# Designed miniproteins, single chains, continued (3): the designs that were tried, part 10

Each design is a single chain, and the fold is of that chain. pLDDT is the mean over its residues in the fold that is shown.

## One batch from the design tools (miniprotein)

Design m8318
Fold by ESMFold2-Fast:
Structure m8318 (fold): chain A 96 residues (1-96)
Amino acid sequence: MKKEKEAELENGGRIELEVDEPGTYKVTVENLGDAKTPVRVVVSHDGVQVTEPLIVKPGEKAETTFELPRPGTLVFTALSDDPEEKVKLKVTVEKL
């Protein structure tokens, strides 16, 4: 399974992706925006953080792997140090 979603977000904005089965997942977060500062991305499943926050520099990507014990919604929350700067993120979720 591989799912992708791209969005332009304000500070605290979220991208949501459903995962259909338990297992080990690889997540890639790419910062496509013209933001001058890195974006901190918090990844949660059913309101519980599943990994340490990803720090994604402009034009770069960060990857992580985690295990999900059940299906549900992965929520990617974008946090910027500049509240007026919009961020553009692409999230890819792939089952290993």
Scores: mean pLDDT 80

Design m8319
Fold by ESMFold2-Fast:
Structure m8319 (fold): chain A 77 residues (1-77)
Amino acid sequence: MSPELEERAKELMEKYGIKKEHIEELKKNALAGLPPSEKAREAYLKFVEIELKKEKDLSEKEKEERLKLLKELLESA
């Protein structure tokens, strides 16, 4: 993770109470198989949103926080 992305991730963690472990997992998943195009990023975010909706152990707030964090990290890359 670049220093700028780490700083952004820390701000998002503090704002939403997200652990660093969750950010690293989301970043790893985002980087796996994402080409550099905007269309690919949009498709991946939609896929993650659909998968998160299937998770019963996560609250709607947690799902939204994970999606927002992933979007911010992808936009900052």
Scores: mean pLDDT 60

Design m8320
Fold by ESMFold2-Fast:
Structure m8320 (fold): chain A 100 residues (1-100)
Amino acid sequence: SAEEERRKARIKEYLKKLGVPIDADGKVSIEDAAAMIARQFPHLSAEQREQVRALLEALDVDKDGKLSLDELATLLSWLADMGLVPADPDARALLEELLA
């Protein structure tokens, strides 16, 4: 739908600004996603960083080194449920768009 296409365009723009560009398949690289999470959640404990790594590996079922937007939303929702808030306004806006 036109509304979903506009939402996808906004998500793509925020991800690009955060260094996590969407590829031709509509996916993001795990390396870019991990780097963004490290920048947006700089106060993660060693245990939380290991949990993020384990969740990224679990979400990469196909072992292609990529995440769908739904998988990225799952990871960011999990971080938000732990009371963690992204550092940048653009990352907070991305979280709102992905979890809507």
Scores: mean pLDDT 78

Design m8321
Fold by ESMFold2-Fast:
Structure m8321 (fold): chain A 81 residues (1-81)
Amino acid sequence: AAPSAAEVAALVRNAALAVKRAYLDGFDPEKVRAAITAAAEARYGAEVAAAVRAAMDEAIKFAEEDPEAARAEVDAALAAA
């Protein structure tokens, strides 16, 4: 079955956090982005994969422009888990 809007929102949020964390921790965010996009497309289809990819692209840009705010967001999400 297709994922719900809430499930898609959670996937988008988690993918954005993962790529921000990868960037901040010195990993290659492009490899993480490519892997998550491919997995999302295989499991949920091209529309969900496109939304996930767009969110990760914005997340990388945000981490580049404001790394302190990006780190605070990642740390808050990890603390809430």
Scores: mean pLDDT 80

Design m8322
Fold by ESMFold2-Fast:
Structure m8322 (fold): chain A 74 residues (1-74)
Amino acid sequence: EKEEVIKRAKKLAEELIDEEAGRLAESLARALLDVAEFTGSEVDPVRVAAAAVRIAGIIFGKKEEGEKAAERVE
């Protein structure tokens, strides 16, 4: 379920990167999944949420922690 994957991504980003990174990962994953649904694109929500977590890690200067969090979303 989309919401379950988004919640998992937020929690893992909060735990491994930062609380604000968790909020960013949640917002980005939700926006990306909403765009995919709007455009009729079939995407794996787990992969999209993991990508959002990786981006949050890069933005917060914790790329390696972001990669670990993204692997745990999958």
Scores: mean pLDDT 83

Design m8323
Fold by ESMFold2-Fast:
Structure m8323 (fold): chain A 90 residues (1-90)
Amino acid sequence: TEREKLLKEELKEQMLQALKAFKVPEEIRKKYEEELEKMIEENVPVVEFIEKVLEIAEEVRKNLKLTKDEQEQLDSFIDRLKELKKQLES
């Protein structure tokens, strides 16, 4: 639905803004942006989209040396996504 598309766009934008704030290289940010945009165009279920955003967040957390503050911000975002997913799965 249009509402689901808007939610996906907002989650994409929030993830990309976080990656930019964490100074993730542009090449990596562009790759994630393209992956998320493709999923929106293919109209995947919202739950599947949230799973992909969670995968990206965990990959960033695992592979990049984030400061403690950046880790806490990312963890908060991950927790919000997990709660949203749980609510949508009923």
Scores: mean pLDDT 82

Design m8324
Fold by ESMFold2-Fast:
Structure m8324 (fold): chain A 58 residues (1-58)
Amino acid sequence: SKDDRIAQLRAQLAALRAELAEVEKRYQETKDPLDRITASIIQAGISLLEEIIKRLEE
């Protein structure tokens, strides 16, 4: 159902936010430019998922 899809997308969003927090923590410790790039990619994915969820909830 639509509600099941929204629940799955919200679970993915929560997982991406958790992954972002770990990558940002690692970047603060190492200053590795690959971690900075990875964080940017995850942030873009979060923004896209938030827009998809918003459209589905309307």
Scores: mean pLDDT 87

Design m8325
Fold by ESMFold2-Fast:
Structure m8325 (fold): chain A 83 residues (1-83)
Amino acid sequence: ALSAEELEAIRAKVAEELAELEKLLAEGKISEEVYEFAKRLAAALLAQAENQDAAEAQAVAAELAPEAQALSDKYGEEIQEIE
């Protein structure tokens, strides 16, 4: 099970990664849709870690998978158009 110290480390890491993504968004290197998805995914992963339930973790991942795929497909097309 994750300790309070491990949860705090995960929260700090997630905050750092989101700050980097916010900078990339401000620089126009990623879309707002990608940033909003990353925020939702981060929130879901943190909720999963706090609950420490592997089954709940799997369910959350499964729920987000179709949205992740749709964004990957859309973003991939945009990247290909830039090439």
Scores: mean pLDDT 66

Design m8326
Fold by ESMFold2-Fast:
Structure m8326 (fold): chain A 74 residues (1-74)
Amino acid sequence: MEKIEELRKEIKENKERNMTVYKLKEERADAVAYTATALRLIGDVLTEALEKKLPKEEVDKRMAEVNRLLKEVR
């Protein structure tokens, strides 16, 4: 589950940064970190789909994986 561990690390590090640098309360810092990671993952799929002209089936598969990852990191 290497991808899940990397995403958890990213969210944790961004949450800690949001708390220490931007002085956000923990719940808000976590929500912002999670949302940023979710948008990045979706943006990566959209960028790749546009640049590589991915077929719909491949885009659907990648989006299903993003949804799976986002559920498992919580």
Scores: mean pLDDT 81

Design m8327
Fold by ESMFold2-Fast:
Structure m8327 (fold): chain A 118 residues (1-118)
Amino acid sequence: SPPSAQEALELAREALKQAEEHLKEAEEALKAGDNDKAVEHLSEAIREARVALLNARQAARLGADPEDVRALLERLKELLERGIELAEQLPSSDPRAQVVLDQARDLLAEVEDALAAL
């Protein structure tokens, strides 16, 4: 069956939770000086954040409460802003740092567009 608005919201919330967990692991890796682990977890956080945005947009299309979608998108925005702050702590000489920053910034712009469309 196609997902309901409620199922799409639940999928978005689960993906956001996974993104938040990876972001925490990235922060811990940076504190330990493990830049490879930090890049891995930041990349996974962005991947899960993209899944959260996809499901949040689907929930809105299926008639989910705009305030539930807004709350989710605002939380996703805060996560991506934090992800950018952590990625900026990576060595500027690491080309993966720029890739992660660009991906996070692009996704943040998509989240801001989704918020403006509500």
Scores: mean pLDDT 91

Design m8328
Fold by ESMFold2-Fast:
Structure m8328 (fold): chain A 92 residues (1-92)
Amino acid sequence: MKKILFLYDSSNPLYHPSLIENIRKKYEEEGIEVEIVPHEVTSVEQAKALIDELKPDEVIYFSTLPPAPLYRYAESKGIPFTYFPFSYKKIV
C-alpha cells in the first residue's frame, strides 16, 4: 500500500474534501492501493516535521505557502512531490 501525505491549508478557497477521493480514484484506476493521510499545515517547518514523522511514499501539496523549500526537502529524502498551483479566482 502506497502512503500519500496530503498537505493543505483549510483557509484555501479551492480546498474541497472531494480532492482526496479524486486522488484515491486516480491511483485505484492504475491498480495502486493507497492510504491518503490529510494534514492541515500553517508553516513549512510543520510540513517538514510531518514528512519526518510519517515517512510517506509521496507528498501532495495544496497550499498557498511557498512550495520550493518543501519540494527541496522531499527531493533530499527521495520522496516524489506534487504541487497544486493556484490558478482559480472566484469573483462574486
Scores: mean pLDDT 73

Design m8329
Fold by ESMFold2-Fast:
Structure m8329 (fold): chain A 73 residues (1-73)
Amino acid sequence: SMQVVTDADLQAIGQAIQTNLQAMGASPDQAQQLAQQAVDMVRQEADKNGGVADIQALTSRASNQAIDQQQQS
């Protein structure tokens, strides 16, 4: 479902990704960096669509990309 993406939404997405990465053994610093990259991706996709995005779909995609990057470390 399409939703207006707010800074609060981006913060929540970043926190969720960071927590999941740390649960998988990432260091706090690495998890923060990867979560920030994922949040930046979500922000860019929302900007392409006038600030509206499917938050659930983008969060899943961003989380998967962050996990893939963490596993390469």
Scores: mean pLDDT 79

Design m8330
Fold by ESMFold2-Fast:
Structure m8330 (fold): chain A 88 residues (1-88)
Amino acid sequence: GREALAEKVVEKINEMLRLLGKLEKSKIPQGIGLILRVIGAITEAALAEGVRAKTVYDGLLGLSEEALQAILKLAEEELEEIKKLLES
């Protein structure tokens, strides 16, 4: 259901934010860029589907399951890139 997908997206974003706090200062701008790509995808999907929300979570709950699946995949990919920044 949409709630389960939205929760998984929020969990990935929260993990990205947690790892951002562990990055070396020189890598923080790149880490922020990766998170902003996920937020941008959520915003673009919300605009495309006519969703109005005051929070990211409410925005996600308004999206189709197809859009949520695409955003979750992107969030998982960007999370792996942040992990690489942490380990490099």
Scores: mean pLDDT 85

Design m8331
Fold by ESMFold2-Fast:
Structure m8331 (fold): chain A 79 residues (1-79)
Amino acid sequence: SSALQAALDATEQAFQNLVEAIKSKDAEKIKQALKQFQQAMDNLIDTMKKEGVPQSVIDQFKEGVKRAEGMVEKALASL
């Protein structure tokens, strides 16, 4: 669907922005980019639920988000 594609594209862009923020080593930019990525992922998960994507796939994305959050937390702690 166009809604699912838009949510995927937005999530990809937010992830790229997060990677660039991490490379900048600016804690405030990293925190802001993480919030934007989390918002994009929440929208993607909601869109997947509305489109009937299997719960097992949605759960994998949720686990991936928590893993990414943990990696960002470690990156911020190393600054």
Scores: mean pLDDT 85

Design m8332
Fold by ESMFold2-Fast:
Structure m8332 (fold): chain A 87 residues (1-87)
Amino acid sequence: SKEEVLKEVEEKIDELAAKKGLSTDEKFQEAVQIAQHFAELAKKENLSHEEQAELAERAAKLAREKGLEITASVFETLAKEYRQIAA
């Protein structure tokens, strides 16, 4: 379900937020991995582009609240792309 996809992505964001001593490049790599995992889950659950955009927006907000600026930017970009496809 949409809620299960969001929960799994939120758990991965929480795991990343708990990691210490990562370089900027490592943070970017981890953010991309979470975004790729999100895309795979969304495809398996047959989510619409509108639903994918909504979840990516929520993931970006959570990442911002946890101080994960790179992760937030990756999900913000992904949300904009899905919104454009859905329109």
Scores: mean pLDDT 85

Design m8333
Fold by ESMFold2-Fast:
Structure m8333 (fold): chain A 86 residues (1-86)
Amino acid sequence: NKDECLAKVEEELKKAFPDADEQTIKDAVQYVKYLRDMNADQKNAQELFKVFSENYCDGVVNKAECELRVKAIEFAINTYYKLCPE
């Protein structure tokens, strides 16, 4: 169940990033959902994340907040493909 996998990722994100706000957790889960809706396998997900992350925080004023969001997304991707293999 796709929704059950996403719920487990959200639970693990809250445990790993207890100081992250609710929106950061939701955005990380939403990114994983986006990758699954594209039928991205683990390799494709990692390649897409690499391209996304390289420039995502470039020029942002709050770099620390942006970097935390990127780390949350990275964790969510890795957790999803670990807990919910195809």
Scores: mean pLDDT 79

Design m8334
Fold by ESMFold2-Fast:
Structure m8334 (fold): chain A 89 residues (1-89)
Amino acid sequence: SEVEESLKKAEELLREALEELRAMDPEEKEIALEAARALLAGAEALEALYRRLGPTPAVRRAIEVGVGLALSGTALGLSEEEILAWLRE
């Protein structure tokens, strides 16, 4: 079913995003945390983050990881607190 396929993809995305997060330095982890919080707060907050940090490859990668964690966690039924706990260590 589409639901089963979506859940499997969300689980795969979550695993990959967590692996990338673990490999990041503390500055990149902070960007990922800000991106996750911004996405969970709404699209306008995420746009503000992009404007503030600028479109460098490292910033883009960190934002993608944060967004991926927020989206995959939400798809799997996790709360905002549970999602953000990964980024706090």
Scores: mean pLDDT 77

Design m8335
Fold by ESMFold2-Fast:
Parts: sequence; C-alpha cells; structure tokens
Structure m8335 (fold): chain A 88 residues (1-88)
Amino acid sequence: SSEVLEKAKKHPNWPKAERLARIWADHEGLSEEEKEEVLLRLAEALLDPEGAMKRYPELDEEDVKNIKEGILHGVVVKLVAAVAREAE
C-alpha cells in the first residue's frame, strides 16, 4: 500500500534500497506496475523483515539478517526475480 511506501521512505536504508531496486528492475525489463510491486515488497521487508519472510517465500532467515545489517543486494535481486517470474 502507499502507506507502507510512505513509512519506508523514512527508513535510513530506503534511498539505497530504492536505487538498487530500480537498477535491477530496469535491467530485468520490468514494467512500471512490476517496479511498484518490487518497491512495495522491499518496503515491507525493510519495515518488518520477519513478517516479509513469512509473506514472500523467496526470502529466508539469512535475508532477514542481511536486511537488518543494511546488506540489500541479494534481497533486492530475489524480490525482482520473484516479481518477474510472477508476471510471466
């Protein structure tokens, strides 16, 4: 939701997360709607890493640890790949 995105924009790691997500989503040729979905999932993961792991099967316990430490490359790649796969 837009509320989750607004809250995530206040997170210290959001600028890095958003840049990585846009770079990888553009590289994979995602549409604007697909990019918005990646940003929403990433916002949820930054705000509640454990909750995101329960909602998004592509995320595991190591991803939760990495998010908390600001190590975002692997998580972003996984979320982009999942959205691309779901779009067919």
Scores: mean pLDDT 86

Design m8336
Fold by ESMFold2-Fast:
Structure m8336 (fold): chain A 68 residues (1-68)
Amino acid sequence: KIEETKKRRERLVDELAAELQKKYGLDPKTARRIARFAVDSAVATLGLDAPEEEIRQAAKKIAEELLK
């Protein structure tokens, strides 16, 4: 239960970090830090049991707001 939730969160962080590196030219460490903050913020707002796609969309929006 908890292990699967943590694994899903880490996967979403890695996916978003890769996207931020490609879109904004961020270094890997900075991209990962921003992605982790964005995913954690999305999870805090939507809940751990929210659909993965909703968390992904919210996290992406949060990360983009931070980089404007």
Scores: mean pLDDT 79

Design m8337
Fold by ESMFold2-Fast:
Structure m8337 (fold): chain A 79 residues (1-79)
Amino acid sequence: SVSETVLALFEAAGAVSATTFASAAEAQRHALDTLRAAAPGAEVTLVAVERTSDTSVLLTFRVRYGSLEFELSIRVRLA
């Protein structure tokens, strides 16, 4: 269901946000893989990458599932 897919995406985003990465590129790859694995029926596209501090990057994704479309932002930690 849409609700189950959305919940799975937010749970996956939480897991990514709790992880520390060596680089922004590593964080991007891991986040995309994790979100796509959590919601295989959804189209997940990385639309923005913003360095928010020396140790933090904000990743913004566009998610499309049927007629539903929304943005999901994940703040990730860098080592």
Scores: mean pLDDT 87

Design m8338
Fold by ESMFold2-Fast:
Structure m8338 (fold): chain A 95 residues (1-95)
Amino acid sequence: SDYDIYLKINSIFLKSVNKAQQFLQDNNDQDSLDQIGALLRKYLTTFFTSSDYRSITQKMLDIMRQIREIMAKKDPELAKEIDEDIKEMEKLYKS
């Protein structure tokens, strides 16, 4: 079901976001933390205004791609891990 797919993708999303935030916090990168915070606020707006799990999941993927772009400039290795997380989410979304 769309809900079961959402739950699996949400688990990956939260783990990936936490990895990025932890790296940035450990490196005192407040500007990048603020950028991710703004992206997460956009996600929360979609979550509270949409009743459709497909739309919520699509927004998670869009936000994760933007987080990957931020991380690509800070830590290419972590950005690669996030890219693999995105690929896993995309496979689940298409299932």
Scores: mean pLDDT 85

Design m8339
Fold by ESMFold2-Fast:
Structure m8339 (fold): chain A 73 residues (1-73)
Amino acid sequence: MLAKAELGDLLFEGGEDRILKVYNKETGEEVGSLVAHDAPITELKVEGDKITAKSEDGKTYVFDAKTLDLLEE
């Protein structure tokens, strides 16, 4: 994976498949996934209650870290 971030019991991973994957850190179970469709995810950052994903094409996506709703693109 190209990028990782942690928030509480959740692990966020982004990579070459352009998918932001969400795992439970204790069980390793995938609890969700979000498609960042234009390019691989190169950076993940947790900022308060938000997660910011940066893609190789220079786009930035901001998600609510609890609901995984896309807030900004």
Scores: mean pLDDT 71

Design m8340
Fold by ESMFold2-Fast:
Structure m8340 (fold): chain A 127 residues (1-127)
Amino acid sequence: MKFDLRGEERVLLLGDFSNLEDVRTAILAIAAQGKTPVLTTKSAAEIAEELGVEYIYLGEFEDAVARALEAGVTEVWVLVEPGETLDDLRGMQRYIVDELRAAGIPATAVTLEELQAIVEAWLAQQA
């Protein structure tokens, strides 16, 4: 992994955002890889601002496919529970992932543990 905060890569972050600390960890992990988080909720955008992380806010979830393409999203990260995959996605998250993958944008299932490991590795480089 390359940690460069000037990356042109843009990551659409999807998942269950009921836990704001999990969202915070995901935003930090994206930024730690030198990528720009693309966010669909106001609460996630507020967390990115508090962290001083550059972000793109798309707003309404139902417009996410068209707005993600317009925003230049290069990849999708979906926050999942351990043992879950992209095949376990349902409803609007599955629709968004399938449409973006059809447009040539790769999607990856990520766990909180994997995101925490990215943040810890980046913090160790800053110490």
Scores: mean pLDDT 79

Design m8341
Fold by ESMFold2-Fast:
Structure m8341 (fold): chain A 82 residues (1-82)
Amino acid sequence: MAKLVIKTTFKPNNASKEVVLEFENVEEAVEHAKELLKLSGFEKVFESETKIVYEKKEGKKTYTAVIEVKGDEVILDLTATE
C-alpha cells in the first residue's frame, strides 16, 4: 500500500492541516495528487525524478504545491504566500 500525505500551510500564520489517503500503489497516489492540482488550476513549473512543483497565482497571492515521492509515501505540500 502507498500513502498520499496532503499538507497545507498558510503563511504568515503558519497554520497547517494534514490529510492522509491510502492507495494501492505510488503511481495511483501521484496521479491523484496531479489530478487534484489540475482541477484546482495549478500549472506545472518544475519536474524531476523525485519532485514535481506546481504554482497557482491569484492576484498578489501565490500558491505553491510540491509533490515528492519517498519510498511508498507521496507527499503533497501546499503553501500559500502573499
Scores: mean pLDDT 79

Design m8342
Fold by ESMFold2-Fast:
Structure m8342 (fold): chain A 86 residues (1-86)
Amino acid sequence: SLEELVEQLLALIREVASTAEEGDAEAVAEFFRRVGKLLGKEEVGEKAAELALEGKFEEAVKLFEENMSEELEKLRKLVVERRKKE
């Protein structure tokens, strides 16, 4: 489902950030930019990439979590609405 896909993306973002070291900053930044573009949130991806280049991986994850939590809540409401229509 789309909800599971969003949860999987958040898990991947957290994993990449938690395993990242100083030498990984450029690769993590590029990953965050690509995720932002994929989600139609290029500005979020760019800000997260900038944070990653500064070594602020946890702050970059929080930025994605905050934006994706809003999308997850919207998806959750749609799923609940579908469940009421049997």
Scores: mean pLDDT 72

Design m8343
Fold by ESMFold2-Fast:
Structure m8343 (fold): chain A 72 residues (1-72)
Amino acid sequence: SLFDILKKKIEENKEKMDKVSKEALEEAQKLVNEDDTKESVIRATALQIRAIGDQLQYIIEEVRKEVEKKKA
């Protein structure tokens, strides 16, 4: 099923997801260390969400490529 393709791609990219999450946390901590205000926390949160979103988009593209191969 299409869901099995998605699950497989998520499992294959688990290490990349963990790395992106860690890097986003490091950048967030860096921002907060420079400016411990509500604005810094909001910016740090937005940065984390964006980084995770970009990695999810990569996984979506990989799933799309796999689905296209099965249609051909």
Scores: mean pLDDT 73

Design m8344
Fold by ESMFold2-Fast:
Structure m8344 (fold): chain A 100 residues (1-100)
Amino acid sequence: MQAVIDLGVAGALAEIYRALLKLDKERGVTPESIAEAKRLRETVDKTVKELLENALKHLPDLSPEEQAEARRVAEDTLRLMEELGFSPEVIELARRIAEA
């Protein structure tokens, strides 16, 4: 269960980051907004990495049904993270969960 929750939170953070990028484009880009977007990306990437590492670590402790759900959530999260340009480390963690 915890691994599924951690994956869900990681996916939610990626969606929030996508929404913030859209808002930034709509409001116009300034040097300050570029710096803020970079800092936000680094913070989100780090937090998502920790959540994915925890999910992967606890994945074997889940029931077969929960493992199947975790894999589906990881597949959706992987696609979003690839689209948003998350770090190779985060993408690899999401891929490992999706393929488990």
Scores: mean pLDDT 77

Design m8345
Fold by ESMFold2-Fast:
Structure m8345 (fold): chain A 61 residues (1-61)
Amino acid sequence: DLELNRKFHEIALNPENTELLREFLTKYLKVSEEEADRIIEEVKKNPDQTIKIILDFEKKR
């Protein structure tokens, strides 16, 4: 999905934008708000691993 990949790349470049990350997780990946909060906290602790963190959570659902 080209649009999904574009949004993913944009988030990887701006991990500090928690609003963008939350919208991506809930609207495009359809994760719950509670799961989105957990992912955002992990990203804040390890912004260099943003993509890996998101993919690991996606793999478990």
Scores: mean pLDDT 73

Design m8346
Fold by ESMFold2-Fast:
Structure m8346 (fold): chain A 89 residues (1-89)
Amino acid sequence: GPAPLPEEEVREYERRLEETEKRLRARFEEELAADPEGVRERRAAFAAEYRARLAVEDSVELYIEAVAEFLGLDEEVREILRRLAEQEL
């Protein structure tokens, strides 16, 4: 498999993911308060689209790309998620 990530790099990724989670949680709470039905519809549409695709292609990369697009994640955060997923494979 891929080489293990250095401990310092993992700690850096954890900090960046924590900051990202904080921002996403604030955004989710704001969107949910403003338009709970719209949030439900967007989540259902996302689940339907990507569940069907994942059933054909069992790909961690596809899942990461789909989630990153849905949540509006930066390319850097997407790369962090990809590298962390590779450690589990």
Scores: mean pLDDT 72

Design m8347
Fold by ESMFold2-Fast:
Order: sequence, then structure tokens, then C-alpha cells
Structure m8347 (fold): chain A 56 residues (1-56)
Amino acid sequence: ADREGAERAGVAAAVGGAEEEAGRYGLQNDSKGAVEAARKGGASPAAIEAAERAAA
């Protein structure tokens, strides 16, 4: 969407979706691989951040 204001309003939902997206990369089994897979798969920056936070 071209509406940045709407994206800010939905940031909480985006964070939840990003965590679910990180889970799809098998974050619990391989945190380093999950971060790499997220970057290679073209995951959103929020998903990469969620994977990095879980890996830390």
C-alpha cells in the first residue's frame, strides 16, 4: 500500500505477523539459519528483526 500512515497504525499487527513469519523459517530449530533464510527469502525487515531478537 502507498499509505504509510496506515502502516504505522497497523504496526502491532505487523509485529505479530513478523513473528509468525520468523516461525515459518524454523527459528526454534536453527536461529542462525532462520535469520539467513529470512534474508534470502526476501522476508520483511520486521520478520528479520523478530528472528534476530529470538536468536539473541
Scores: mean pLDDT 57

Design m8348
Fold by ESMFold2-Fast:
Structure m8348 (fold): chain A 65 residues (1-65)
Amino acid sequence: MSPEELARALEEAIRAGDAAGARAIADQAVKSGYTREQLLEAARIAARRGEAGGAAAMWDAAKTL
């Protein structure tokens, strides 16, 4: 999954009010071999699209690496 696809999936979960789903998507990215740098890039993409919640979820996931 590209950083852009990951950011969009998180954005959709957050818009649906699915905080657990957003965390699960971020956790799946880490388990799939996403690096801290890739998670931070996804956070930047989400932020540029105005998706503050998506950006925050990716940033929090990056802190766990």
Scores: mean pLDDT 73

Design m8349
Fold by ESMFold2-Fast:
Structure m8349 (fold): chain A 118 residues (1-118)
Amino acid sequence: MKKKVLIISGDEELRKKLEEQYKAKGYEVVFSDTLEDGLEKARELIEKGELDEIHIVTSPEALKANRELFKELVELAKQAGVKVKLTIIGVNSDEQIEEAKKIAEELGVDEFEIIPLD
């Protein structure tokens, strides 16, 4: 049985990169372009016992603005034994990096990465 990952990303280039990486690892990929749609899909997949991982691509601004939705999604995943990974993009300062790390730690995600703005 193939492992299944839900990718939540509005960034097309990162979506394609993550899809390729997960398929190379033998995952079936399910996609959502919004956090709200991603939460709904996560609930359905978890009820079916079909979800192994959730990977979310977000900005520092979106992470702050949607903190309660992120919390709900991470809590849902933890209860189901589903791994959560965050990729944070559009970071342009050390202060934003430290704030993003603190939020990710408070949410209790399994793994996160930060991609600085060039």
Scores: mean pLDDT 82

Design m8350
Fold by ESMFold2-Fast:
Structure m8350 (fold): chain A 109 residues (1-109)
Amino acid sequence: MSPLQQATLKALEKWLEEEKDPIKKEFLENALAIAKRTTDEEVLRALLEAASKLLFEKDERYQELALEATALALELGDEEAILELLEALTTGEGEERIARVREVIERVR
């Protein structure tokens, strides 16, 4: 296991243990599963960034889309699709980010 993968897994496991919100918990469980399956440093970094952004996000639409995006990422198992979904979650803010995430989910399905 790479040092980055090990650090990512430890961070996600700690956040999962401390989280009380069921949607954020399910996202972190999906994120942990993705992190266990990849050695790609770009995917690991994007995943850690997406998880950290979600933990402080209050927009329920973003939380639900983040959960849907990580569930789809696990289903597809393709690192390029996973990265595209994670980059959509970490780019921009507000309504533009909501629209971008929806567009990427629809495109990779």
Scores: mean pLDDT 82

Design m8351
Fold by ESMFold2-Fast:
Structure m8351 (fold): chain A 81 residues (1-81)
Amino acid sequence: MDVTIGLSVTGLPDEKAAEDVVKAAKDTPGVVDVSYKIVQQPDGKLALGLSITAKSEEAANAAKKAVEKEAKKRGGTATVG
């Protein structure tokens, strides 16, 4: 059964950081699709909205962890939304 989760990431310094976060989700085994939107924040940092569809809850949780880890590495904050 496919599982879809929503994640929000804020405080990213540049588009490369946002791309790296999206790539972390896409590179997770069992992820089928990743839809995202990048929004410039008033402070000049970027926010990222993600919808991740995975083959299982296990894969969805792995993708969530990958996004959280990459976001934190890039100085951002990931939240389930």
Scores: mean pLDDT 82

